# Ledger of designs, part 13: designed miniproteins, single chains, continued (5)

Each design is a single chain, and the fold is of that chain. pLDDT is the mean over its residues in the fold that is shown.

## One batch from the design tools (miniprotein)

Design m16448
Fold by ESMFold2-Fast:
Structure m16448 (fold): chain A 68 residues (1-68)
Amino acid sequence: MLREGLEHLAQGERAKREGKLDEALAHYKEALRLFSEAAAQGDEDAALMVKYVEEKIKEVEEEIAKRE
């Protein structure tokens, strides 16, 4: 789960750099789900990643809102 979450986070960051905000948001939300599952199993690193990804989701949602 942690590795899969990191892979989705990396894909989300790449999509954000390419201006593909909807794609970035989808990857960040999947990363959040995977990190949340790992954090529930006691992974402290995953708990930190949950907070980081939640912040990235808010940033992307704000950018989408500005364009619509």
Scores: mean pLDDT 82

Design m16449
Fold by ESMFold2-Fast:
Structure m16449 (fold): chain A 65 residues (1-65)
Amino acid sequence: MKKVGVVAAPTREEAERLAAELKKKGGFDEAIALEGTDGERAVELGRRIEKETGAGVAVTMVGPQ
C-alpha cells in the first residue's frame, strides 16, 4: 500500500525538511509540506488523499516553540 505523509510546520523550511525526512528515512512514497499550523487543513488534505488513492496517510503538525 502506498504511504503518504503530510507535514504542517510554522515555517516552510521546517515543513520541507520534515517532509524530506519522511520520504527518505520514514519509508513514505510521497510527502507533502504545508506552511502554517492549521492542523484542520493538514487533516483534510490527508483524508482527501486517503479517499482518492487508498494510501496510508500520516499527518504531522509542529506547533510554535
Scores: mean pLDDT 74

Design m16450
Fold by ESMFold2-Fast:
Structure m16450 (fold): chain A 83 residues (1-83)
Amino acid sequence: REEREKELAQRIVAADMKQLGLSVEELKKEVEEEIEELEKEIKELEEKYKKNPTKELKRKIIAKESAIGLLKTVLDIIELAEE
């Protein structure tokens, strides 16, 4: 399992590097900046939810939290590929 995930991580990072022409550090920075933007959007949605708690607002918060989870997984894959 671990060896397969390491191999997959290396292939994903290599493909992104070729496509974007970016260094691994630049790719990490872009992903981290996207996470920060999503966290900011979640805070704004949480403030709206406190004032008017709707299922729609909660779904939007959960969707953005899920996106952050996926982006953190991408960072983990990049870090694993650097081993």
Scores: mean pLDDT 74

Design m16451
Fold by ESMFold2-Fast:
Parts: C-alpha cells; structure tokens; sequence
Structure m16451 (fold): chain A 75 residues (1-75)
C-alpha cells in the first residue's frame, strides 16, 4: 500500500511539474516522499523531497525550497 501510494503521488508530481504548476507538483512530491519513507525506501524519499524543493524554488518559495533540500540531505 505505502509503496503503491508513493508511486501514484510521484506520478502526480511529475504531471503537475510538466504543466508548470510548481506548488502543486511540490505538494505531490512531498506526499510521495512521506509514503516512500513509510515503505522503507529512504533513497526514493530523499529524491522526492529534493524534487519538492526544486519545485518550490521554481515557484519562488525559497523558504520551503530550503526546508525540503535540508530534509532530503538528512536521509
């Protein structure tokens, strides 16, 4: 369940990123990262939090971008 949800949320993040909807993309990558953590997939979780950080940076939300880059680096 957790891995399947993480994969679904990752795909949603990618879809919104392709649409230029960066804040939306970041929220889905964040959800994907949390579910990858629940599934024990730390490397994939770190990747998702990095993608959330990049999406927040693209939207101009530098505070959230820093938070998610730091979160990814701790994994």
Amino acid sequence: ENLKKAEEYEKKGISYLKQGKYDEAATWFDKAGEYYLKAGERNKAALMFSRAAQAYALSGNTEKAKKYFDKAAEL
Scores: mean pLDDT 88

Design m16452
Fold by ESMFold2-Fast:
Structure m16452 (fold): chain A 62 residues (1-62)
Amino acid sequence: MVTVELHADDPETQREKAREAMREAIRRAKELGAPVALVVFTDPISPEAAQALAEEGERELA
């Protein structure tokens, strides 16, 4: 494995941090009365994994 940039976290660690960030974003959206959550995918997580996290986050705060 070669280190090209500052990446030291495993996909699992990134997923946990992304989940927490998504929960906060959803909470803020509810406070603003906006049902739209902007999610920026985190690497090395694929867009497919990010989609799953967004779905879980919405379910958590539903």
Scores: mean pLDDT 56

Design m16454
Fold by ESMFold2-Fast:
Structure m16454 (fold): chain A 110 residues (1-110)
Amino acid sequence: MEKLEELAKKYKAKIGDIRVEAESPGLPRRLRIEAEVEVPKDMSKEEIINFAKEYVRILLEAMGLRVLDEEIEVKEEGDTITIKYRVRALAPDGREVEVEFIIKAKKVEE
């Protein structure tokens, strides 16, 4: 996705594999999206959170989802920060969708 490439360049981040798991049968749909990201060692926690917010927005927009509610949880362990972003959204077909984004950002030397 071109917008994800622009985001990675803006933050000097390397976006690894994106894993999408499980759409539960029925309503609401539940999706889990996991991404591993490498970020500069000098990148602040706030900048990493802002990266995650922009990343989530790009993916939600690409899926045609309208955000109803958002919840963010951040866990920091050494040079790794894990951001869990939970979104309740409305799909174009009027179906409510719950999306859990797990963004694991590892600080690396340039």
Scores: mean pLDDT 77

Design m16455
Fold by ESMFold2-Fast:
Structure m16455 (fold): chain A 66 residues (1-66)
Amino acid sequence: GREEAERYAMAAAHYALSGDNEKAAEYALKAGEAGGNPELGKRAAEFALQGDWKKAGEYAGKAAAS
């Protein structure tokens, strides 16, 4: 649900800021799945793996808000 999506998005942001791009991507995917928009979660994960935490956060936020 939305609360789970928000928790996963927060976890993704935490890992991105700590430089753990793999964990950031994992939690971005989970945020998309829990938020009902897995495509936005996948896009966020792609940006997280590239180290683009700003775009990763934007797409994770969209996934959680959908």
Scores: mean pLDDT 76

Design m16456
Fold by ESMFold2-Fast:
Structure m16456 (fold): chain A 94 residues (1-94)
Amino acid sequence: RKEALERFAREGARATGSGYGLAMAAKVSEEEGERLGEEVREELLEGDAKTIREKVEEVLKLIKETEAEPTVYSAMAILASGGYLAAEAREKLE
């Protein structure tokens, strides 16, 4: 589980480090992207690994529905928009 989340974040960071993920997030409806980003940010601060994973899956599903690139990059971009503290949350994940 932690390995999956770490791999997910690592791949996303590789693509979004230069802002590419944020550009992808812009293709997702702004309202949906911001909403999910804020929800994930709050869950990341709580340190609930299970909820974080569920939110990530929800984000990927939503991106796919909006015809944005349904990839780790897009999900990470949304997380970055509202969850720049993902790294701190990952440290708390057991």
Scores: mean pLDDT 47

Design m16457
Fold by ESMFold2-Fast:
Structure m16457 (fold): chain A 81 residues (1-81)
Amino acid sequence: PPPVELEVTLTSAQHTATARKVAPLDAKTIAELIREAADQLPDPSAPVTGTLRTSDGREAELSGTAAQLKAKADELIAYLD
C-alpha cells in the first residue's frame, strides 16, 4: 500500500505520548508505533486512552494500560515475523 502518515497518541492522567511515522498502513507498523508510544509512558500500569490516526482520514481508538498495549503490540510483531 502507499505510504501514509501514521500517528499513535496515548494519554494517561499524568502524561501524553505520541509516535509518528510515514509508512505503508500495515499491522506491523501500527504495532511498532503503539509499542513506541507505550514505551514513552513512565508508569506501565497507568490506564491510558489513545488514538491511531492516518493522513488519509482513518481513526481507531485504543484503551488499556501502557503495559497491556505494549504486550499486545509485542505479540503482533512476533506473530508477523
Scores: mean pLDDT 79

Design m16458
Fold by ESMFold2-Fast:
Structure m16458 (fold): chain A 84 residues (1-84)
Amino acid sequence: MEVELVPPEQWTEEQRQLLLDALADGVASVLGVPREEVRKRIEAGQLTELADEVEAKSAAEPDPVRAEQLRTLANMLRKLAEWR
C-alpha cells in the first residue's frame, strides 16, 4: 500500500504546529537541550543542521535500536528540509 505524505506547505497551521512541537520534543530529548531552543531552530529553518546533530548522536549511540530510531528522526528532519 502506497502512503503519500502531504508536503508541509499543504498542511493546516494546526497540523504544522503539532508536527513541529512533536519533532522539537524528540530532538530536544536526543540533544539534551530545552525544547524551546529546538523549536526556535526549526522555525529559523535549521532542519538540516538539527538532522546532522541527531545523526551524530546516532553514530555515538551504543544501543543499535536507539541508533536506528535516531537515524529515522534525522531522515524525517531532512525530508522536511527538502520540502521547504
Scores: mean pLDDT 73

Design m16460
Fold by ESMFold2-Fast:
Structure m16460 (fold): chain A 65 residues (1-65)
Amino acid sequence: SSSEIGAQIRLMGVATDVGASVTLVKKDGKDVLVIKAESEKDLERLKEEAEFVKKVGGIEVEIIK
């Protein structure tokens, strides 16, 4: 849906803005975005955006530090 695409674009925008590394991996045939945060502040911001992606039924996202 447009909401899923919008949420994913916003998440990727935040990741780019904070300079986070983004890796697309396959886990059990599913695409998962793994995003590495460099600071606690970035981790919190990225987790909020990832939670929104999850709520709208978007891609699986994992935020690590």
Scores: mean pLDDT 83

Design m16461
Fold by ESMFold2-Fast:
Structure m16461 (fold): chain A 68 residues (1-68)
Amino acid sequence: SEEEKLFAEFRARVDEIAARYRETGDLPAAVRELQALMDEAAKRLTPEQVARFERYAGARLDEVLAEL
């Protein structure tokens, strides 16, 4: 569905931000990109999808921080 496709695109963009952070170590850039993505998600996704997205982004962030 269109909703599932859009949600998958937001998940992929979280993964891209995490991958860039692993390559660069630029935490301020990663935080800025994630904040912009969260703002965009709040405008484009349903409240249910936003909650699912926040859980996914949080899990990915936790994985990255656990490697520090």
Scores: mean pLDDT 80

Design m16462
Fold by ESMFold2-Fast:
Structure m16462 (fold): chain A 66 residues (1-66)
Amino acid sequence: MSEEEREELLKSIEDTEKYLKENHPELYEKVKPLIEELKKLVEEGKYEEAHEVQGKILEILKEELE
């Protein structure tokens, strides 16, 4: 992953976090630990682990919103 791709990923994570805080605060509290872990993994360059954590977040969002 390039530095530009990393920055885009972090921005998308921040945008998602902001959206959840404003529109689904209870759901945000459920996924907050995973979002924090995802950010840490991206910052550490552990992109494979980051993709796995992102998948877990998406599964939770799908279950709660569908």
Scores: mean pLDDT 78

Design m16463
Fold by ESMFold2-Fast:
Structure m16463 (fold): chain A 61 residues (1-61)
Amino acid sequence: MTPEEIALILRKVKEKKPDLTPEQLIQLANKLSEAKTREEVIEILMEELGLSREEAEEIIK
């Protein structure tokens, strides 16, 4: 993923999960930078944030 795509996802994540710490956001950004497919991004969001598949898909829409 590009840094710009990661920044957009993090913005949407922060709006949906305002209680996330800066450390959790950094960890999420690092994992997202390693993602090669849309499916891997969805899986990372579900695993790191405890989101449903539907919630993860809304964030990356």
Scores: mean pLDDT 81

Design m16464
Fold by ESMFold2-Fast:
Structure m16464 (fold): chain A 52 residues (1-52)
Amino acid sequence: PIVSQKELEDTRKNFEETTKKITKRAEELLRSEDPFDRGVGEVALAAVKASS
């Protein structure tokens, strides 16, 4: 499907902002002493990596 120039820029920015938020949260979870929280952090990082 064809997208406009504005849509491409907005989509890129949205992905970058969402990726930053997820990465920040995942890093906090990975620093947790709770193994469950670390697992959630790993899943979130995997999602970020898939977006790259």
Scores: mean pLDDT 76

Design m16465
Fold by ESMFold2-Fast:
Structure m16465 (fold): chain A 74 residues (1-74)
Amino acid sequence: SALELAREALEAARRALEAAETREELLRAIGLVLRAIGLILDAELAEERGDEEALRRLEREARELLREARELLE
C-alpha cells in the first residue's frame, strides 16, 4: 500500500540520515525524511477520503523516494 511504502521510505531515509558523513549527505537525508513524512500524511488523508487515485499516485511517489533513499545508503 501507499502508506506501507511511505513508512518503508521513512525508515530508509532515517538510516541514510544516521549514515551521513558529509554536510551534503546530511542535508539530502533530512530532505528525504521530510518528504517521507509528507507522503505518510498524504496517504493517511487519502485513505480517510477513500481517494484511490491519490493512493495510486502516492504509491508511485513512495516507491521513487524509497529508491532514492536506498541509493543514498549505497
Scores: mean pLDDT 87

Design m16466
Fold by ESMFold2-Fast:
Structure m16466 (fold): chain A 64 residues (1-64)
Amino acid sequence: MSQAAADLLHEISAVSDNAEKIAERLRELGYDEAARHFEEAAKTGGDKSTQHALRAIRALAEAA
């Protein structure tokens, strides 16, 4: 895993309130799959939130 992806996961875990805004921006840019995973992260707290964020990162990597 890249350092950038690891840093982003840590930041998302710390500021879950921003996950919904990130999801909305991703949808505007056409990354619907990644947006869905960020929405799940926003709804779910704790370790599960981090897992959903990781799935979002994987979806973004696939789209790039």
Scores: mean pLDDT 64

Design m16467
Fold by ESMFold2-Fast:
Structure m16467 (fold): chain A 74 residues (1-74)
Amino acid sequence: SAMVEAILASVRLHLESEGFSEEQIEETLARVRAAMEEVLAAGGGRLSPEARAELHRRIARIVREALEANEAAK
């Protein structure tokens, strides 16, 4: 879907700008895709305002955790 690909492209660009390796980017994007698929499946393929907010929170958490792990690894 266009929305899924747009979000993944945005996250990829952000992680690339932060100096992540391709392996780390692919692992993080897989987590983001799984979270999106889970939220969409729970909503029957449609996003309520509440589901959109939950998706935003989940993606933000995944990206934050990836950034923290990368910083801790040096």
Scores: mean pLDDT 80

Design m16469
Fold by ESMFold2-Fast:
Structure m16469 (fold): chain A 58 residues (1-58)
Amino acid sequence: DKEKKLNEYYEKLREEGKTPGQLKEQIEEARRAGNEEEAEKLEKELKKVEEEIAKLLS
């Protein structure tokens, strides 16, 4: 059950380009480019995603 829900959530995130891996890469790229505002927005998005994943795994 948990694995299926997690996979469904990951699929939606992948469609949106917002999986944890994608967000981490985007944050790093934004910081390399000096786009700190974008990096901060992406960090907030990542924290929300990680929180939801943690809830699904609990």
Scores: mean pLDDT 82

Design m16470
Fold by ESMFold2-Fast:
Structure m16470 (fold): chain A 70 residues (1-70)
Amino acid sequence: MSKEEALEKIREILEKAGLSEEEIEELLRQAENVKSDEDAERLAVRAYLLGLSPEEAREIYELIVSMLKE
């Protein structure tokens, strides 16, 4: 999966969860700057705390990890 595809899927999940445009842009900016598995986990936890389900937060984690393994 390309980085662009992963970021687009993350955006769709965040929009579906009802996050504000400001929250979506901040999380996408953080996702682009993820350099480690720990950073990906921290971002997924942040998304969960903002209102995502555990399943949605896990999907975001998996998408970010897929970008790191290029």
Scores: mean pLDDT 81

Design m16471
Fold by ESMFold2-Fast:
Structure m16471 (fold): chain A 58 residues (1-58)
Amino acid sequence: GIAEAEALFKEAVALAKQGKVEEAKELFDRAIALLGEESPVLAAVGRREGERALKEYG
């Protein structure tokens, strides 16, 4: 659900900040998949935010 996706997203951001880009990407992909179960719009927002975080910290 959304709460699980949010938790995964926060963990992915923390991993990205640590330079663990591949691990962060895997968690972003999982979070986006869960968001997509709720709404395609939420999945699109998650994908954009995840890509931005990976560019900022990767």
Scores: mean pLDDT 82

Design m16472
Fold by ESMFold2-Fast:
Structure m16472 (fold): chain A 80 residues (1-80)
Amino acid sequence: DKEEVIKLLKEAIEKLKKTDDEEEARLIALEVLEELLKDPEYHELAEEFIKTVQEELEKGKSAVEAIIEGLEKVLEKLEK
């Protein structure tokens, strides 16, 4: 359900904005990836998420910041 995925992404972003814990951020990212990978319909969004996180990390952003950027990009594509 697209609405459930949107809700998951919004909740993940809010949790990440309130934490400085890189381990917690990685676990949240893995949970989102697992949900996206359960449905072949979302595989392109999972790839976009991974690509965005990698690009932001290469720019010198923290894991928390990189994951937030990745989740926000996926959320914007789902809301279109």
Scores: mean pLDDT 83

Design m16473
Fold by ESMFold2-Fast:
Structure m16473 (fold): chain A 84 residues (1-84)
Amino acid sequence: SNELINRGIAIILRAIGVILDAELLLKKGKISEEEAEKIKELAKKAIELALKALKEEDEEKAEELLEEAEKLLKEAEELLRSHE
C-alpha cells in the first residue's frame, strides 16, 4: 500500500539523519568512534530492512520488516540522544 511505502521512505530518511548526526557528534568529539559506528550500523540495518520491505509483495511480511526497522532506528536514536 502507499502507506507502507511512505512509512518505509520515512524510516530511510530518519536513519540517514541519524547517521549524519552521529558523524557530527564524532567531529565535535562528543561521542567515541566505536559508539558512532554502533549507531551508524543500527541505522544502516534499519535502512536495509526498510528497503527489503519496499520490495516485499506480502503486505504482512512488509509490515513485520518495517516494525523491525523502526525498532532498530529507535535504538539508534536513543543511543544518539544519550550523547547530545
Scores: mean pLDDT 89

Design m16474
Fold by ESMFold2-Fast:
Structure m16474 (fold): chain A 67 residues (1-67)
Amino acid sequence: SDVQQQVEELLEQASEAAQRGDLERMEELVDKAEELIRQSLSGDALQQALATLREHRDWLREVARRA
């Protein structure tokens, strides 16, 4: 789906930002991905997607901190 592709592209960009140590840009990109998820999903699917995104965000924060 278009939303899935957009989320994947945003998370790829967030990973690149994290690898550069650009924490602020990483957070901005993950926030955009979260907004798209919240607009496109509901119920259990939304909760599962948000839980997965939270785990990924925590990992990206650690990557950026160590860059």
Scores: mean pLDDT 88

Design m16475
Fold by ESMFold2-Fast:
Structure m16475 (fold): chain A 93 residues (1-93)
Amino acid sequence: MTPEEVARKANELIAKAVKHLNKAKDFIEKYRETGNEDYLKQAKKHIENAEKYLEELKSLDFSGLSPEFVETYKKAIDVLEKNIAELKKEIEK
């Protein structure tokens, strides 16, 4: 991939992962309010989708990007990993 393609793909993957994490948080809240296990199942699926997008993001070669873009994506990966770990702790325990 060109550096420009890597940046566009990274931005797409981050947006998709964030969207799924936000949906997972919403479904966890609904599960806590209602006790309905279908919300728990939906939250787990959204966490799994976020993990898939994160792993794809981590597989990208950032070496062709500017240092500023590399640091931005490293920070995004760190934030996504922490958010996924937190939600997994809440829902899988």
Scores: mean pLDDT 85

Design m16476
Fold by ESMFold2-Fast:
Structure m16476 (fold): chain A 64 residues (1-64)
Amino acid sequence: MVQQYLEQLRELGDTFGADLLEKHKVNEQQAREALEAVKNGDGAASQFLAPLARQTVDSSRPAP
């Protein structure tokens, strides 16, 4: 189910957002909300997950 939302995000041109969702193993609810935000023109899915994106940058490496 989650992958369906990720694929739709990539089709909409939000590859960065889709990658973030996949990397953080978001649940179905989070993926659906991100897709709805993009469809609504609220920006990229990455904005919806901005806190996770910042955390990843700060950590330097997500997994060794």
Scores: mean pLDDT 65

Design m16477
Fold by ESMFold2-Fast:
Formats: sequence, structure tokens, C-alpha cells
Structure m16477 (fold): chain A 80 residues (1-80)
Amino acid sequence: SREELDRLIAEAESLLQKAREAVKNGDVDKAIEIVKELGEVLTRAVRLAKELNDPEAYERVQKLSDELDKIVEEIAKLVK
């Protein structure tokens, strides 16, 4: 449903903020946990956005996925 998609997007935005905070604090283990959860939420949001044929929501989820990729790169730099 649209309400479910909106909740998933809001959850993803919240998780993205928490992941950024964990990276800023150097908490690599916490950042990895949050990134895994964020990836699952975004996967569900992409599927639902496509099913509902909502191109604006789909674009919003794609932008969140791009931000996730940036966080993964920052985590990789911290582990090296």
C-alpha cells in the first residue's frame, strides 16, 4: 500500500541518519548493522514503488540508495 511505502521511506531516511552518525563516531560495527537493515528496507521500498507505479517515490528511493552507497564507501575507508 502507499501508506506502507511512505513508512518504508521514512524508516530508510531515519536509518540513513543513524548510519551517518555511527560513521562520524567511528562506530564501524554499528554502522555495518544499520547499513544492512537500511539495505533490506530500501529493497522492500523499491519493489513496492514499482508495484504501485509511483515514479516519484521510486526516484526518492533511488536517491536514498545512492546515499547508502556513499556510506558504504566511508565505512570501507574506516576499516582500512
Scores: mean pLDDT 85

Design m16478
Fold by ESMFold2-Fast:
Structure m16478 (fold): chain A 70 residues (1-70)
Amino acid sequence: KKEEAVKLLKEAIEAARNGDADTTIKLLQEASKLIDNEKAKELITRAGAAAWTGHFDRAVELLEEALKLI
């Protein structure tokens, strides 16, 4: 569970670094199902919104913060 969520978040970070909003959002939706930490879920939601609006640097920053909580 935890290892799978970490893997999905790391893959989402790489997708965001490549400017791939669709892949980033899909990976974040899968990761959020595996995460119980409410603060991490909030950061993931904000990261998804940032990726959707093309703010990929912000999305990566938020996801790196979420990784510290899980």
Scores: mean pLDDT 86

Design m16479
Fold by ESMFold2-Fast:
Structure m16479 (fold): chain A 93 residues (1-93)
Amino acid sequence: MSIKEMALGRFLVLLHELDKKGADEEEREEAIERLKEELKERFPELSEEELEELIKEAEELYKKNPDNKELLIEAEIKDSLMRMRLFVDKLAE
C-alpha cells in the first residue's frame, strides 16, 4: 500500500472522528492542518500539493459516503498501517 493511500486513510478517519464528536469548522481546520504538518515532517516525499489533493479527495469521499462502512473500514486499515510505520520508525531512532 502506498504512502498516499495510507495518508488518504488517515484524513478520512480524522474527518469521521471530528464529525462524530461534533467539531466546529475551526477545530476541523486546525486538526487537518496538524495532521498535514505531521505527514510533511515524517514523509518529505509527500509534497504540499499532494497533501492538499489528498485532503480534498478525503473531504469529497466523506461528504458523498459518510455512512459507508466499507470506505470507513478501508480508511481505518490505512490509518493503522500509517501509525504502525511511524511507530516502527520511532523505535529505530
Scores: mean pLDDT 74

Design m16480
Fold by ESMFold2-Fast:
Structure m16480 (fold): chain A 65 residues (1-65)
Amino acid sequence: MELFKRAEELARKAEEALKAGDTDTMVRLTREAAELLVKSGKMTEEQAQLMIDAAKAAAERVKAA
């Protein structure tokens, strides 16, 4: 349960970083959250990679704007 709560906190901070234009921090926090979700059994490694790839795509979109 605690690992999932930590992942939620990291995901929220990643969203805040994205809104601030800090795409590198957003991707890093998303990776950390994904790793905790895998460790907690809530997500597979494949799903975690898709989540990270989606964060990278969002970062590139922000950089292009």
Scores: mean pLDDT 79

Design m16481
Fold by ESMFold2-Fast:
Structure m16481 (fold): chain A 64 residues (1-64)
Amino acid sequence: LAEEGVKAVEEGDAEKARELALELARRGDSGTATGIWEAAKLVEEGRTEEAAKAARNAVKNSTL
């Protein structure tokens, strides 16, 4: 699920990334959800490289 969110961000699919972030939040993974949600916002702003880095960092920080 979190990896699918990162993939959606990397593919520039902000809509899918937001949907996956909401699903993560509903399952109790609020930290990763917030990171993917912010990354989706960056995609919508055209900042795709920054969005991909933000999404990957959200997942990495959850495993540290």
Scores: mean pLDDT 77

Design m16482
Fold by ESMFold2-Fast:
Structure m16482 (fold): chain A 70 residues (1-70)
Amino acid sequence: SLEQIPGGKFTKDNKKIIDSIVKVLRQAGVPEELVEEFRKKLEENPDATPGEIGKLVQEVLARARARAAA
């Protein structure tokens, strides 16, 4: 869940943390395309704050819900 996103700066060395978030998104029914976009956004923003990461997760979940509702 969003409340489990780690605090501090997100770096490329935090692969295990990224993998954990990705696994949660997949279990929530997010399509692989959106999961990969999320990973790419984190890789492009290695200094992202927990708030920014939470916003990206929220955007991915919103897009997944929109596609499921269509």
Scores: mean pLDDT 69

Design m16483
Fold by ESMFold2-Fast:
Structure m16483 (fold): chain A 102 residues (1-102)
Amino acid sequence: SEEERRRFNEALRLVAEGYKYYEEGKYEEAKELLEKALELVPDNPEAWFELGRVYYAQGKLEEALEYYEKALELEPNNDEIRSALEQVKAELAKREAEKAAA
């Protein structure tokens, strides 16, 4: 429908703007826009992925993992999402090893 198309286009704009705020280090503003995109289109893999990146940048690795896993469920063959998952798992393992050594 035209209404569904408007919601989809608005979600795309919100994701693009959220990514811009993410690149600028404005993580709370990025989250607000990306969460709004998910309100409009819950199955938007890019919005889930970019939220994961925001959480990762904030050092919230467990949340980043959850959002990346949801993004990968929506796009199972996306190598960028898979690589981000591998990175956050490696960083979590490193943090646990460093805690055990301290």
Scores: mean pLDDT 89

Design m16484
Fold by ESMFold2-Fast:
Structure m16484 (fold): chain A 84 residues (1-84)
Amino acid sequence: SREELEEALERFEEDLRGLEEEARRAIEEGASEERLRALLEGVEVGLGELEKLREASKEYPELQKRLEELEERLRRLEERLRAA
């Protein structure tokens, strides 16, 4: 249902905020390559989950903008981690 998808998106946004904060701290602290790699794996998992949410949300165009914004955030995070 649309409500279940909106709840899933809210949970995804919360998880993404946590990942962004962990990445920010790791980059600021000069974390190990192993830690940065683990965070990049987290981004890859998030992108896969987002693709599933996009497929499930095809009938709800109002959710597409939110999904696009979340993908952009994940891609920016990926770029920052790769540059670190």
Scores: mean pLDDT 86

Design m16485
Fold by ESMFold2-Fast:
Structure m16485 (fold): chain A 61 residues (1-61)
Amino acid sequence: AEEEALALLKEAGLSEETARRVLELSRQGRYDQAGALLVVRGGLSAEEAQALLDRIRELGL
């Protein structure tokens, strides 16, 4: 679960440090902050960030 979510985030172009931060925010239910981090630091669109967070939640994180 965690390793798979990290792999998805890194494949999307995030550093390991940023990917771990996104997962921590997601685990805390701070999806708005996790999504903002994906857009600002990952260079993702809002739609891409939402899709990626949905996939992470499907992994039970």
Scores: mean pLDDT 80

